# Designed miniproteins, single chains, part 19

Each design is a single chain, and the fold is of that chain. pLDDT is the mean over its residues in the fold that is shown.

## One batch from the design tools (miniprotein)

Design m635
Fold by ESMFold2-Fast:
Structure m635 (fold): chain A 85 residues (1-85)
Amino acid sequence: AAAPQTVVLAPKSEKTLAVTPGATYTITASAPVIVEFLDKNGNVLETRGLAAGTHTVTLPDEAAYLKIINPNKTEPVTVTISEAP
């Protein structure tokens, strides 16, 4: 099992993570974030807005990457990502 990953996103920054297609992830965000599911070629499959708090998201079978975007112009956001068993 992969260990939980914690990422601090600066204002207006983003982070792209390699993910397991079709897997379920728990994402905990300190502030609202935008997540994009990307295929192996970097095409956007889905975009979701996530409020602050803990979210369970199941990835599309075509998803190879997860992009987490901090849309806030002044404040950093802390995001913790864990693959569900």
Scores: mean pLDDT 83

Design m636
Fold by ESMFold2-Fast:
Structure m636 (fold): chain A 82 residues (1-82)
Amino acid sequence: AIEIPEVLTDEQQKLLKELEEALKNKDVAKAKELLGKLVDLIETEEQLKALEETIQKILESSDLSAEDKLELVDYFFSKLNA
């Protein structure tokens, strides 16, 4: 089980659990939707860092292809605003 950081809100933690489920189902489209929602909920630099680290761990534990993992990482960073 991947440890979810306490700095993240209950809503962010719920979306991360939904992301894990989407990845187990190999649903890349749903994973992108959930990543977009997670980015929209970032309010602090501490949340951003914790979210980046947690998403990386979730993706590394998934049985997705390297190409699909890269697509999801690229999508996540493309949604981050300055």
Scores: mean pLDDT 81

Design m637
Fold by ESMFold2-Fast:
Structure m637 (fold): chain A 88 residues (1-88)
Amino acid sequence: AKEALIEQLKKLKKEAKEILKELKKLNEKKKDPLIEKLIKKAEELIKKIDAVLKDKSLSVQQLKDALLEAEIELGVILIGLGVAKLVL
């Protein structure tokens, strides 16, 4: 139960890091306020996932809540990246 949730959080962190790399690469080509905002959101998401992964006291329910919140935030970042690409 906990192990599967931790694995999913690690996968989301890896995905967030790859998206952060893409956002930084786009921002280097042309600075854009939306891209800068998305970079900050991605960095904050990675920090939040790291904090959750370091806390060995979290219940299964707390890990499920953290996973859902992380998935929602990653989804928002992905939508924002898609919008940014349409105008680049």
Scores: mean pLDDT 86

Design m638
Fold by ESMFold2-Fast:
Structure m638 (fold): chain A 97 residues (1-97)
Amino acid sequence: SEFEEAVRAAIEAQRPRAEALADSGGRADVAELLAEAYRRAAELISDPRLRELLLRLAELVRELANTEDPERRERLREEIARIGEEIERLIREREEE
């Protein structure tokens, strides 16, 4: 729940900007907003591994937005999904403690 609260706080802080960017149709702008949300969530997390994964998600989201090669885009999406699964697993593990 600490991770979910941190991510929610970071996203809520960006909500007005997210709404404006969604209206613009800017894929790269949306990716930059998501990357910023992940970076801010990382600053609120005390767990070094969760921070590392959040920072990695920020990097991958930006790389995906700047990549036109379909094969590379698919690899990036798979990596993002795997990191997301690892984050979910770590949160679940922390909640069991």
Scores: mean pLDDT 68

Design m639
Fold by ESMFold2-Fast:
Structure m639 (fold): chain A 99 residues (1-99)
Amino acid sequence: SVKDYLESLLKIAERFLKEVEKPLTPLERDILAGLLYMLAGIEKIAAERSTDPEVAEFEKKVAELYAKAGEALDQGRVDEAIRTLKELIEFLKKKIEEL
Protein backbone atom coordinates (compact mmCIF):
# COMPACT_ATOMS: atom_id res chain seq x y z
CA SER A 1 0.00 0.00 0.00
CA VAL A 2 1.00 3.69 -0.31
CA LYS A 3 1.13 3.87 3.51
CA ASP A 4 3.56 0.90 3.69
CA TYR A 5 5.76 2.56 1.04
CA LEU A 6 5.82 5.90 2.94
CA GLU A 7 6.48 4.11 6.28
CA SER A 8 9.41 2.26 4.62
CA LEU A 9 10.84 5.58 3.36
CA LEU A 10 10.43 7.07 6.86
CA LYS A 11 12.31 4.13 8.47
CA ILE A 12 15.15 4.49 5.92
CA ALA A 13 15.41 8.27 6.56
CA GLU A 14 15.39 7.72 10.37
CA ARG A 15 18.20 5.11 10.05
CA PHE A 16 20.31 7.53 7.97
CA LEU A 17 19.75 10.30 10.55
CA LYS A 18 20.87 7.95 13.39
CA GLU A 19 24.05 6.97 11.48
CA VAL A 20 24.91 10.58 10.48
CA GLU A 21 24.51 11.75 14.13
CA LYS A 22 27.35 9.37 15.17
CA PRO A 23 31.02 10.43 14.98
CA LEU A 24 32.02 9.56 11.39
CA THR A 25 35.36 8.74 9.78
CA PRO A 26 35.97 10.28 6.30
CA LEU A 27 35.36 6.83 4.73
CA GLU A 28 32.04 6.40 6.60
CA ARG A 29 30.94 9.90 5.44
CA ASP A 30 31.80 9.01 1.82
CA ILE A 31 29.85 5.72 2.02
CA LEU A 32 26.78 7.39 3.58
CA ALA A 33 26.91 10.25 1.02
CA GLY A 34 27.10 7.66 -1.81
CA LEU A 35 24.07 5.81 -0.42
CA LEU A 36 22.08 9.07 -0.14
CA TYR A 37 22.95 9.92 -3.78
CA MET A 38 21.80 6.42 -4.83
CA LEU A 39 18.45 6.90 -3.03
CA ALA A 40 18.08 10.35 -4.67
CA GLY A 41 18.66 8.72 -8.09
CA ILE A 42 16.06 6.01 -7.42
CA GLU A 43 13.41 8.58 -6.37
CA LYS A 44 14.25 10.83 -9.36
CA ILE A 45 13.66 7.86 -11.73
CA ALA A 46 10.39 7.06 -9.87
CA ALA A 47 9.26 10.70 -10.31
CA GLU A 48 10.12 10.68 -14.06
CA ARG A 49 8.15 7.40 -14.54
CA SER A 50 5.11 8.46 -12.49
CA THR A 51 1.89 9.19 -14.43
CA ASP A 52 0.35 10.96 -11.38
CA PRO A 53 1.58 14.61 -11.11
CA GLU A 54 1.10 14.71 -7.30
CA VAL A 55 3.09 11.46 -6.84
CA ALA A 56 5.78 12.75 -9.26
CA GLU A 57 6.12 16.03 -7.30
CA PHE A 58 6.32 14.11 -3.98
CA GLU A 59 9.02 11.73 -5.30
CA LYS A 60 10.93 14.70 -6.82
CA LYS A 61 10.91 16.45 -3.39
CA VAL A 62 12.18 13.26 -1.66
CA ALA A 63 14.94 12.96 -4.33
CA GLU A 64 15.98 16.62 -3.81
CA LEU A 65 16.21 16.16 -0.01
CA TYR A 66 18.28 12.94 -0.32
CA ALA A 67 20.60 14.68 -2.84
CA LYS A 68 20.96 17.75 -0.58
CA ALA A 69 21.80 15.55 2.44
CA GLY A 70 24.32 13.54 0.35
CA GLU A 71 26.00 16.70 -0.98
CA ALA A 72 26.21 18.19 2.54
CA LEU A 73 27.86 14.98 3.89
CA ASP A 74 30.21 14.75 0.88
CA GLN A 75 31.34 18.35 1.61
CA GLY A 76 31.77 17.65 5.37
CA ARG A 77 28.73 19.81 6.30
CA VAL A 78 27.40 17.23 8.78
CA ASP A 79 25.05 19.66 10.64
CA GLU A 80 23.40 20.61 7.31
CA ALA A 81 23.00 16.91 6.41
CA ILE A 82 21.33 16.29 9.82
CA ARG A 83 18.95 19.27 9.32
CA THR A 84 18.08 18.09 5.78
CA LEU A 85 17.36 14.51 6.96
CA LYS A 86 15.13 15.93 9.75
CA GLU A 87 13.29 18.00 7.09
CA LEU A 88 12.80 14.81 5.02
CA ILE A 89 11.49 12.91 8.09
CA GLU A 90 8.95 15.68 8.89
CA PHE A 91 7.88 15.83 5.21
CA LEU A 92 7.29 12.03 5.18
CA LYS A 93 5.42 12.10 8.55
CA LYS A 94 3.12 14.86 7.28
CA LYS A 95 2.38 12.89 4.08
CA ILE A 96 1.51 9.76 6.12
CA GLU A 97 -0.85 11.83 8.35
CA GLU A 98 -2.62 13.17 5.20
CA LEU A 99 -3.50 9.60 4.07
Scores: mean pLDDT 87

Design m640
Fold by ESMFold2-Fast:
Structure m640 (fold): chain A 66 residues (1-66)
Amino acid sequence: DVERLVRVTSDLQRETQRYADEYGVEEAQRRGKELARRASEELGLEVEASVEIVDGKAVATAVVHL
């Protein structure tokens, strides 16, 4: 279900971004990996979370491999 995919990946991206904003890139990368593992189990797909610095701001992205 596309709706479930969007919900799970949006939640992953938002929570990883929250960690980046509150605790920094290193903690967000660690948390994002753990959340991505859970998302992968829930969806039965390979899901990754990445955190990158763009214009001095940490940006979190959820990536799904179909």
Scores: mean pLDDT 81

Design m641
Fold by ESMFold2-Fast:
Structure m641 (fold): chain A 100 residues (1-100)
Amino acid sequence: SLKEINKLVEEILLLSIELYDSIRKKDYESALKLAEEIAKLVEELLKKSKNEELKKEVKETLEKLKQAILDKAPIEEIEALLNELLEKIGEVVEEIRKAE
């Protein structure tokens, strides 16, 4: 499933670029839909990890990101949360790769 992991990561990164574009345009409705699509892909990725603590951290960061978009938080805050989410996804991917 290394090919499946690489495909999920590629899709998450592409959606994240679109999410950055949407928030910079103050299109919070599109940003929320993109965050929900990212959430679905992240959930599939997390099924492949055995690290329950890291899974919890990723889920908490994702909920904070969605809430910040719903609240129309400052763009810098939303970008910081998205960057934190992507960093934690990178940690999940490294862990899964080391287990294979």
Scores: mean pLDDT 88

Design m642
Fold by ESMFold2-Fast:
Structure m642 (fold): chain A 100 residues (1-100)
Amino acid sequence: MLLDEKELEEAFARLDEEAKKAGLSKRQLVAGQLLMALDPSIDPEALLKELRENPPSREEVEELLRKYIENTTDKSALERVALLARYLGLEELAEEALKK
């Protein structure tokens, strides 16, 4: 159902490595992934620069997660959003995504 504890730890470790390689915080990585999913015409290099120079607040990322959940019914995308919400400790948003 949900990833077991080991699978969740492995998924989080992979996200940590992605953030480290991009020079981003956990919050910046999640915001970047959501923004690219909402607008695939965004230049990834320009987005990475913007995220580093103007890091989003926790509240801004939480709102972005909520908007993404509202605007998709794709189960794979919702499972990815649930993982990203859990990675930031936003358990209620993860549960909301998985209920859809």
Scores: mean pLDDT 79

Design m643
Fold by ESMFold2-Fast:
Structure m643 (fold): chain A 93 residues (1-93)
Amino acid sequence: MAEELIEKARKHRELAVQAESKGDYLAAAKHYLEAAEHYREAGIISKNVGAFNNAVLYAEESRILAEKAGDKQLAEMADELIKKSVEDANRID
């Protein structure tokens, strides 16, 4: 299950990069957020700090691009995911 989540995250990262290269910041932000959500779920299942670090990284990219696109709600969702992923990482021994 964690491997499937990592694969879904990688596919969303590829779609985000493609959207960003076309100047579609809103689509890129949404795909980065989906990638971050899948990395966070993988981290919870595998108890892997690296997965949470990836969730934070791609949620930060999503927030920046959502702000560029003018989607405040999406930026707030990305910020919440950053906070949750940092908290989850801090609980791993």
Scores: mean pLDDT 87

Design m644
Fold by ESMFold2-Fast:
Structure m644 (fold): chain A 87 residues (1-87)
Amino acid sequence: MPFTEEEKKKRIEIAKEEYKKWKENKDDPAVKEFEEAVERARAEHPDYEKEVEELAKELMEEFGLDEEVARLVAESLVLGRRVLAEL
């Protein structure tokens, strides 16, 4: 199911702040935890990478995001959706 425009916009704001934090402090435990969660999702779900790539391309075209920011937003949305589905 596609993400709504409001969900995308909200996550873009959060991801821009997280991306700045990532660039300024790559040794932050929260950044490492996020990277480990992404690695785990890639290993456990073969469709994860495809879903993230397709969403990132959509975000780049729709909102003019830089590839790195678009990918971070896409990964955050896909991971967040999976966490919510377990509730």
Scores: mean pLDDT 69

Design m645
Fold by ESMFold2-Fast:
Structure m645 (fold): chain A 88 residues (1-88)
Amino acid sequence: MVDSRVQGIRDGLSRRGSDPSSQTSLQQSVVSTTRDLIDSGVSGQDIIDQIQRQVDQARQQGDDDLAQQLQQARDIVTQEIDRIRQSQ
């Protein structure tokens, strides 16, 4: 399920913390998960929409750090989808 896999990204972000090494891990995890979802037949737009929903939820809960990390993940997903489109 898309929701379960996108929730996995959110849970991963919450557990990694804010050190500089976490930024590389974030990018690699988000790229890998995005590719797996697309290979599973999930549309890139659905992935973006799901992450945006989680950004909005984090903001509503007052978790600005999580919202920023999720927004960064959304940007990484968008770039990866654009890269896939350019390669085809």
Scores: mean pLDDT 70

Design m646
Fold by ESMFold2-Fast:
Order: sequence, then structure tokens, then C-alpha cells
Structure m646 (fold): chain A 56 residues (1-56)
Amino acid sequence: MVVVKAEGDKGTVEMHGKKQAELSGDGARAVAEALVRTGGGVLEEEGDNVLAVGEA
């Protein structure tokens, strides 16, 4: 399971509960879009905040 979170200007990527990367907010949003596009994950977006969950 991969979790990507973006909040304002910061974001994180976690895989299996372990932090893999810290990103800019724009970078985290790009990774979240890629995760949904390629992995069929779930994306929730509210304003500039994004949460994406997918399989890894």
C-alpha cells in the first residue's frame, strides 16, 4: 500500500507505513496523479490538499 499526501507546499510518500520521500506540494500532487493513473488507486482532493492511496 502506498499513501501520498499533499498539504499546501509540502507532501510525503509512504509505502507499507514507512516514509519513502518528502516532496514539494506540487511534487506530491504529481506522484498522487501517477499512482491513480497507473495503479487504479483512490484520490481525494480538496482545494490544494490531496490524499491518494494505492497498491504497491
Scores: mean pLDDT 73

Design m647
Fold by ESMFold2-Fast:
Structure m647 (fold): chain A 74 residues (1-74)
Amino acid sequence: MDEEILERAREIYRELMKKVSELTEEKGFITADDLEPNEALALGHASRAEQALAEGRREEAVEHARKAIEAAEA
């Protein structure tokens, strides 16, 4: 179900953005090394999914959401 895929990607986005916020507060900045490669990839795809949804491109949003989930589970 596309809605479950989109919601899972949104959860991933929220979790990773919280981690980014916490690291920024602790260190004053973040680098690529502060995220695992799979987390950085998951955040990128989750962000693209949200953008595509905002623009009404649901099929592209689902594709990016699936990639975000795959990266987060890797």
Scores: mean pLDDT 78

Design m648
Fold by ESMFold2-Fast:
Structure m648 (fold): chain A 69 residues (1-69)
Amino acid sequence: EIVEEEISAETAAKMLQALGVLPEDFDPKKITKEEAEEIAELLKKMFGLKSAEVVERDGELYIVLKKEK
């Protein structure tokens, strides 16, 4: 069974900053689509996810995480 979860790129960036993966001076409110794709790739690698896809809704970037349970 596939479990799907959606997280904002801002929240994901803040989590990666807390883990020391992203610099503390990185502005999580000014994430480009390219930076969001890099964050998605890092999350996929770190957590062994089946997929991590960047989605834009109402001018905000989100990452859709899919994990097999």
Scores: mean pLDDT 77

Design m649
Fold by ESMFold2-Fast:
Structure m649 (fold): chain A 71 residues (1-71)
Amino acid sequence: MEEAVKELIEALFKAADEGVIDPQTAIGLILRVIGAYLDGRKDDLVRDAQTAYELAGEIAKPAAEKVREAA
């Protein structure tokens, strides 16, 4: 799970840097992902990973799949 969360955060930063998602949306999702991971909220983490994939597409897909598999 830790590795999947790191990859998801990196994918969200990359998506914002490349203009695929708005920076404020990326920051919001990153903070939610960090909070869900630290609190052990697996269902929230899977939901936020899915949202990242829906918004960022292929950039976030591998990391979102890893989060779902590790949950």
Scores: mean pLDDT 83

Design m650
Fold by ESMFold2-Fast:
Structure m650 (fold): chain A 65 residues (1-65)
Amino acid sequence: SAVLAGLAIEAIGLGIETGEELEVKVSGNAITVSGRLRTDEARERLERLRRQAEERGVTFTLEIE
């Protein structure tokens, strides 16, 4: 869906903007973001994105070290 694609693009953009090494995977109606975060900013932004995804009916999983 357009919502799913938009959320995935936002997750990728967040990784680029913050300099964090993130992997974004899309499977069906689910997004998984994995990686290692060095900053509180990146973690808070991903958590906000996860909340937005859940409000739109998209499964969003964070697999962060």
Scores: mean pLDDT 80

Design m651
Fold by ESMFold2-Fast:
Structure m651 (fold): chain A 81 residues (1-81)
Amino acid sequence: SLKELIEQLKKGLEKKREELIKEKPNDPVYQEYVETLDYAIEVLDKVLASTDEAEANKILQEADKKIQERAEKIRKLLAEK
């Protein structure tokens, strides 16, 4: 089901977050990645808690925009290395 797919995606993001923290806990770029994953996980939790498909779609659209903005910030930080 869609719910099971979202739960599996969330689990994958949580595992990736833990791996990044272990690899370079004090790296500013890795910190931005971790914070972006935290936002994505929170979004998935809100979608799973939503009882309205229109509300869920709105949450996903707003989150996609914010995640893209954070990804651009990370790209700029990587380009400065």
Scores: mean pLDDT 79

Design m652
Fold by ESMFold2-Fast:
Structure m652 (fold): chain A 63 residues (1-63)
Amino acid sequence: VDELVEEFVKALKELIARAKSEEEKEKALQNTIEQLLRELKRLGVTDQELIDAAVERVREAAA
């Protein structure tokens, strides 16, 4: 889980660095969170606390 979250955080930071507007940054963040949630579900991660922590780490990377 941690390695997966780190990969999503790295990808999001690269997308944000290349974004030319706040709208593009927001879209990149939302899309990254949606992809993360989908991957966590595929891996069978059902612990809501772990899911919430992973999403929060991605949101913090965008701030």
Scores: mean pLDDT 79

Design m653
Fold by ESMFold2-Fast:
Structure m653 (fold): chain A 97 residues (1-97)
Amino acid sequence: MSPALEELRAYLASLPLEEALKVVDFLLELNRELHRARSVEEALAIIEEAEKREKDPAILEALGFVRREIETHGLDALPELSAFLLLERQRLEKELA
């Protein structure tokens, strides 16, 4: 796993389960938009727009890790981010049950 995704995992683990689930659900929706980007510049613009609209500090912190992942690995980061978020969503659902 990339350093930025390892830091995102650690950050999610530090949050209450309900907050972590909220962050993951937001990032799953963002990830669908990011997969429509045709360039790194378009992907970063999507993240910047999300940061300008978002007021939740947990989501803003998580967006920082996603930005670093894309800045480091470009659009090739997106499949790994998708897999990461899906697995984290499943983990959090099991912990809430």
Scores: mean pLDDT 86

Design m654
Fold by ESMFold2-Fast:
Structure m654 (fold): chain A 68 residues (1-68)
Amino acid sequence: PDPSKVFDELDTNGDGVIDEADLVSIGAPADGVIGPKSAQVLREYLSRFDLDGDGVLDAADVEAALTK
């Protein structure tokens, strides 16, 4: 997969990092209700790539994770 495409899809606010606010936005449907399965799956995916455990990913973190 292309790391930049994955990053663009997850970075919903366009601030150049992926954090918990981006996950909440991705998991929130149009009515503002978060689907617990969607939010949990995204959090579990990000925990694999969040090497520092600080809840923030940048493009370099995604690229490093996907090159392995």
Scores: mean pLDDT 56

Design m655
Fold by ESMFold2-Fast:
Structure m655 (fold): chain A 97 residues (1-97)
Amino acid sequence: EKEKAEKLLNEALNRVGAAYTDAAQRIDEAAKDPETLEEVGRQALDELRAVGNEAIEEVEKFSKEKGKEYVERLRQALDGAVADLERRMKEAIEKAK
């Protein structure tokens, strides 16, 4: 039972990581056109948050005892990924000047 919950957590963390990588690449490509950068960045952040929230819901459903701990770890990873993307977007906007 614990092994299934840990597998779901690892799969969820991998999904958040993949969504972060995709979002970061979109922001980097949009940096070539500063007019679209803000819109692309917002869309990328929204998609990352959607993936993260879906992953959190899946993990929460599978374990009442460890679900809270695993949800907190996922939320921390998602919040960190969002903060890093916001920083990258700000840096890309500044560099485009």
Scores: mean pLDDT 79

Design m656
Fold by ESMFold2-Fast:
Structure m656 (fold): chain A 76 residues (1-76)
Amino acid sequence: MVEKKAKEAGASPEVVKMAVEIVKRSGGPISPRVSGAALLESQRALEEGDEKKLETITKAIKILGDHIEFLPAPKL
């Protein structure tokens, strides 16, 4: 379902793949778990210095936020 929604939004294959992986790791499209999984992926990208991966994660989160109830991220 998430894959189809991301593709319909005109996302690149990398953004679609990242959105799917975030949802998969969250255990479903529930906003608290989705934001947790997204934060873990963002932290890994920052530790690797991979700015392109971080950009892809950000785009994936935005698409997920548009199609799933998304709570504001807590200040960590």
Scores: mean pLDDT 62

Design m657
Fold by ESMFold2-Fast:
Structure m657 (fold): chain A 80 residues (1-80)
Amino acid sequence: SRVEQAKREGVRFVSAVQNGDIEKAREEGEELASLVEDPEARERVREEGEKAIEAAKKGDLETALQHASEAVRIGVQEAL
């Protein structure tokens, strides 16, 4: 299902952010955004994903995970 795919991509995105794997985080974040059909919601997933990646680059894991969680929340909600 689309919900299960969004959850799976969300887990991969959060894991990449936690591990500081910027390339993988960018790939998985774009995969999550691609599952969102609504253009405005898709852009919000991309914006939150980019904020998570930028925070991770700075070593601010708390901020990175807050934004990563928001990207996943939007992506999963749009898949419902």
Scores: mean pLDDT 88

Design m658
Fold by ESMFold2-Fast:
Structure m658 (fold): chain A 56 residues (1-56)
Amino acid sequence: SATVKRVAMHDTGLSEAELNRLETEELSEEELRALGKKYGVSVDALRSLSRALREE
């Protein structure tokens, strides 16, 4: 998942800590929405990213 994290940091602006949170924690709809607003990323994109991080 190191490659996925590096690409996601570049594409979304999320920090390594936020990406680790997406990988290791099951975030609520409210938390995903707040994160999406902060970084300009859709909730669906954050869910897809969380899945990609967990499958690698």
Scores: mean pLDDT 78

Design m659
Fold by ESMFold2-Fast:
Structure m659 (fold): chain A 80 residues (1-80)
Amino acid sequence: SPVAEAAREGARKGAEKGTVSYAAQGMGDGWLRSGGGPVAAGKAAYHAFEAGGNDGSLPATKEQMERVAEGAARGAEEGA
């Protein structure tokens, strides 16, 4: 879906800075460009954070950045 693709792209770009919180901010920006609702944005942010693990942070690895992006996409689809 367009909401999921925007969330994935935003989260991936945010995650390049090496933090889950920044990934969530990037996801929000991408989602706004696709016209998603606040519920989709909230679920995308939650799943991106969850994909980063229970310590609330991510080491800056490509694999974890991809995981955050996929979590954001999944959350956005659930909220759409």
Scores: mean pLDDT 65

Design m660
Fold by ESMFold2-Fast:
Structure m660 (fold): chain A 96 residues (1-96)
Amino acid sequence: MRPLSLEEIARVMVETLRRLLAYLDAHPELVSDETREFVREGLAKAEELLAQGTPEAIRKALSVFGEVLDRLVKESPEVAGLFRRILGEEIERARA
């Protein structure tokens, strides 16, 4: 398998957050309104950073991605597990 390009990493991160947020919006009982809003803000910030296309911006986007995962792990291990599954699916899709 080849390593993912920076563009593919950016696409994987954005799509993972988009899919997660859509699921949380459909299942508002899984996490607090505050956590759902945090994921929404994280997606918006990641999209802005990744649009810059620089390694520094991608590093910052990865930090935002990690902050979202950390918050989910603390509030809902089940949703954190879903996040990791979606991430794995998007990585495999990017390699196809």
Scores: mean pLDDT 81

Design m661
Fold by ESMFold2-Fast:
Order: C-alpha cells, then structure tokens, then sequence
Structure m661 (fold): chain A 100 residues (1-100)
C-alpha cells in the first residue's frame, strides 16, 4: 500500500459510518487519513484502551467488544496497530472507492 491510497475517497461500511458520526464526521465520503483520525478519537472518547503500553503505544491493547469496530474486525481485543491495519484492509476490500 502507498501514500496514494491514504488520499483515496471511500464510502465506508455502515459500521464505520456510525463511528464517524460520533467523531463529528457526517460526510458520506472520507479519506483513509480522516478514518484513522476518527478511530483514534473514538478509542479515546469511548475509553476502549484495555492495557496501556508506554514503551510502544502502537502495541497498546484495545478492547472493541460491543462496538462497530468488533463487527468490522471480527475480534474483541487487539493491539492499536492491528486494529488500524484491519480497518484499513477491510475498507479497501469492502468500501467503495469513489474517485482516484
């Protein structure tokens, strides 16, 4: 994947639309960068951080059970890095790329 993919405008799955709306993004089309920022805010606002990792923040354990993210990734717990990667892969496979 390249920097160009971060600029692609994507219609996210319905699970992510609910999350985006809670993060204050009411657009039908978002970039992968906007999606990543919305997920970071959602994790903080919903207190989804299960176990902190001060040495490697990307390895912090996140509990997504009962959230739209659990439905999207198919797991209840994962690292922050794994969560972002799983969301990115799911959106690129199942989201609609609107314009290049």
Amino acid sequence: MTVEEDRKRIKPPEELRALLKEAGIEKDVVTLSELGLAIDRYIRDKNLLLKDNPQSPDQALIDVKGTPLEKLVGKDKMTYEELLQAVRERVLKEGEIVEE
Scores: mean pLDDT 71

Design m662
Fold by ESMFold2-Fast:
Structure m662 (fold): chain A 66 residues (1-66)
Amino acid sequence: MSIRDQIRAFGEQRGLRLSEEAVERLAAFMREKGLRHLADLLSFSLEELEAVLGEHARALYAALTA
């Protein structure tokens, strides 16, 4: 499964309203940081995720910690 497919599937499973642009920005961030799993994003602060995803960062963070 690609990083983009993993993000999209997670968004659908958790009811997140991620745009294609938001999915691509998150995928690029994960590749830049060498992350392979969405759970690895919890090693980053909410502020760091907001720099990548803006308004979507809080919803994603909440879904990851649920």
Scores: mean pLDDT 78

Design m663
Fold by ESMFold2-Fast:
Structure m663 (fold): chain A 65 residues (1-65)
Amino acid sequence: SAAEQRRFLAAAKRTVDELPEDEQLIVSLAREVHRNLSADLTEEFLAWMREHNPAAAARFEAELA
């Protein structure tokens, strides 16, 4: 549901804030986001990461490519 996707998005944002240097976690998170979130929510998450943690955003985008 949309509410479940929004809860997942909030949890994903907290994970990046708390563990931004964990490269394996960022890769795992990218796969889970791609699997569970709509394209719109994935873009919202990427836009947020580009503003708050550009390095994590780059690793995330590389995994989705």
Scores: mean pLDDT 77

Design m664
Fold by ESMFold2-Fast:
Structure m664 (fold): chain A 92 residues (1-92)
Amino acid sequence: EEARKLEREAAIYFTAGNLWDVAADWMEANNIGTKEEIEQAYKDAIDNYKKSIELLRKAIEVATPEQRAHLERDLKIAEENLKKVEERLKKI
């Protein structure tokens, strides 16, 4: 099913976004790396979350009503994570 394929692809990008977000937060907290390196890690997290959000929106368009509830929850989480990282990036 197309919706499940898009959901799986979105999950890969979401996981990559989480990994970059955690890495950037850890670098900033421990004063590891340059300001530019930390900025780039947050930007990589943002890019991956945006790709996940795009794929989740496409999945919702082709989803059954039962699948849609799951996907809309995942979309909300990805959007909240994106907002958090964008706010964090503005502080550096």
Scores: mean pLDDT 88

Design m665
Fold by ESMFold2-Fast:
Structure m665 (fold): chain A 90 residues (1-90)
Amino acid sequence: APRLGPEGARLALEGIARASKDGTVPVDEAIEAVRRGGQASGDPEAAEKAIELIRKMANADGTVPAGDAAQAVGEVATPEGRGFSLVSGF
């Protein structure tokens, strides 16, 4: 299965964290953060899989919980990328 490398996962999670307000992220901003990550790691197919997961977790108001968006990135990340948790804290 396509997997997102550590640089791509890091950029996606940092983008989600920057767009996060009160624990939620606009779906469009979460999607753009993930796409940017996929481009940086050279794995856009893995980014699209994370985007599918984010869309399924989206709230009716067009936001997604930041922790759920981070979990979607983790699901497609390589083992090195899964070590990042910038949205939920340490």
Scores: mean pLDDT 76

Design m666
Fold by ESMFold2-Fast:
Structure m666 (fold): chain A 58 residues (1-58)
Amino acid sequence: SAVQEIAEKLGISLSDARDLVFSLEVAKTLENARAIARTLGLDVSLKQIEEAKEILEK
């Protein structure tokens, strides 16, 4: 459900939302999560990373 909420909130695909969740799970900081997401082909802002993290932690 969190993956679906992230996809809807950020306007990205479910596969991209899963990659973003993975990036957040392995990263120590939001900046590192963004860097990992970018290596996976995601062009996401720090604000979008923050929004995704808030959804995951609810």
Scores: mean pLDDT 83

Design m667
Fold by ESMFold2-Fast:
Structure m667 (fold): chain A 79 residues (1-79)
Amino acid sequence: KEKLDELMKEAAEIARKILNGEFTDEVRAKLKELGIELTDEEIERFKKLSPSEQARYRIALALAVVGAAIDKYLEELKK
């Protein structure tokens, strides 16, 4: 299941960067590949949140990345 391993490895790297607060262009591009689009407006809203709310947002986004990788794997199983 090398396809799942690669998807999960990429998802883990993206999730790690998100949890560290690293919203680089590379992270945003990888999120878009997973069907998660971060607009500049969403990033500006995130910056206005309290530190605890920002931490919760990062955790939620990291979990969404993992879920999107699993969804991609399930789509491959339909083929």
Scores: mean pLDDT 76

Design m668
Fold by ESMFold2-Fast:
Structure m668 (fold): chain A 67 residues (1-67)
Amino acid sequence: SNELEALKRLVETATGKTPKSDEELRKLLEEIWRAEVSQLPRSPENEAAAAKVLALREERLEKILSE
């Protein structure tokens, strides 16, 4: 799908690595998303919001990969 290709391009742009499998794509995207949320100041509110956003992104990725 176009969404899957966009995620692969995002990974290549952000990490310089081309994902060779769905599992590698998951791993590299998780690294990118965790790096993004780690830029926020640590607080219970920010940590809870970050965890929710990461969970929603992971759910969306699984839907894209199951297409």
Scores: mean pLDDT 77

Design m669
Fold by ESMFold2-Fast:
Structure m669 (fold): chain A 117 residues (1-117)
Amino acid sequence: SELKEKIPPLIEALKDEDPEVREKAARELTTIVAEHPELAPELEPAIPPLIEALKDEDPEVREAAALALGALVLADPSLVPELEPAIPALKEAQKDEDEEVREAAKQALDVYEAFAP
């Protein structure tokens, strides 16, 4: 599908020099997987760069990354094992200076814990 073809460029954009591009990429991946949960397996390669984005300089990027990770678990709970490496970074994000980052990280962890064995 056309949406599936958009996923690899968006994953690459998570590492862009421009924080606006990184934020937009994470938010578009979130929208895609929320609207089309069947595409969640195509987003598995996004998990490592999204984990790194949780530590981004820009709080908007950190918020977007946390939201994307939570949306992935919600769309496809079978990805819970692949998201285990995100847990330390999400717990750290719950202590973030930015309230929106803390809230997004809490939501992602709540979703993860609901589906973890």
Scores: mean pLDDT 87

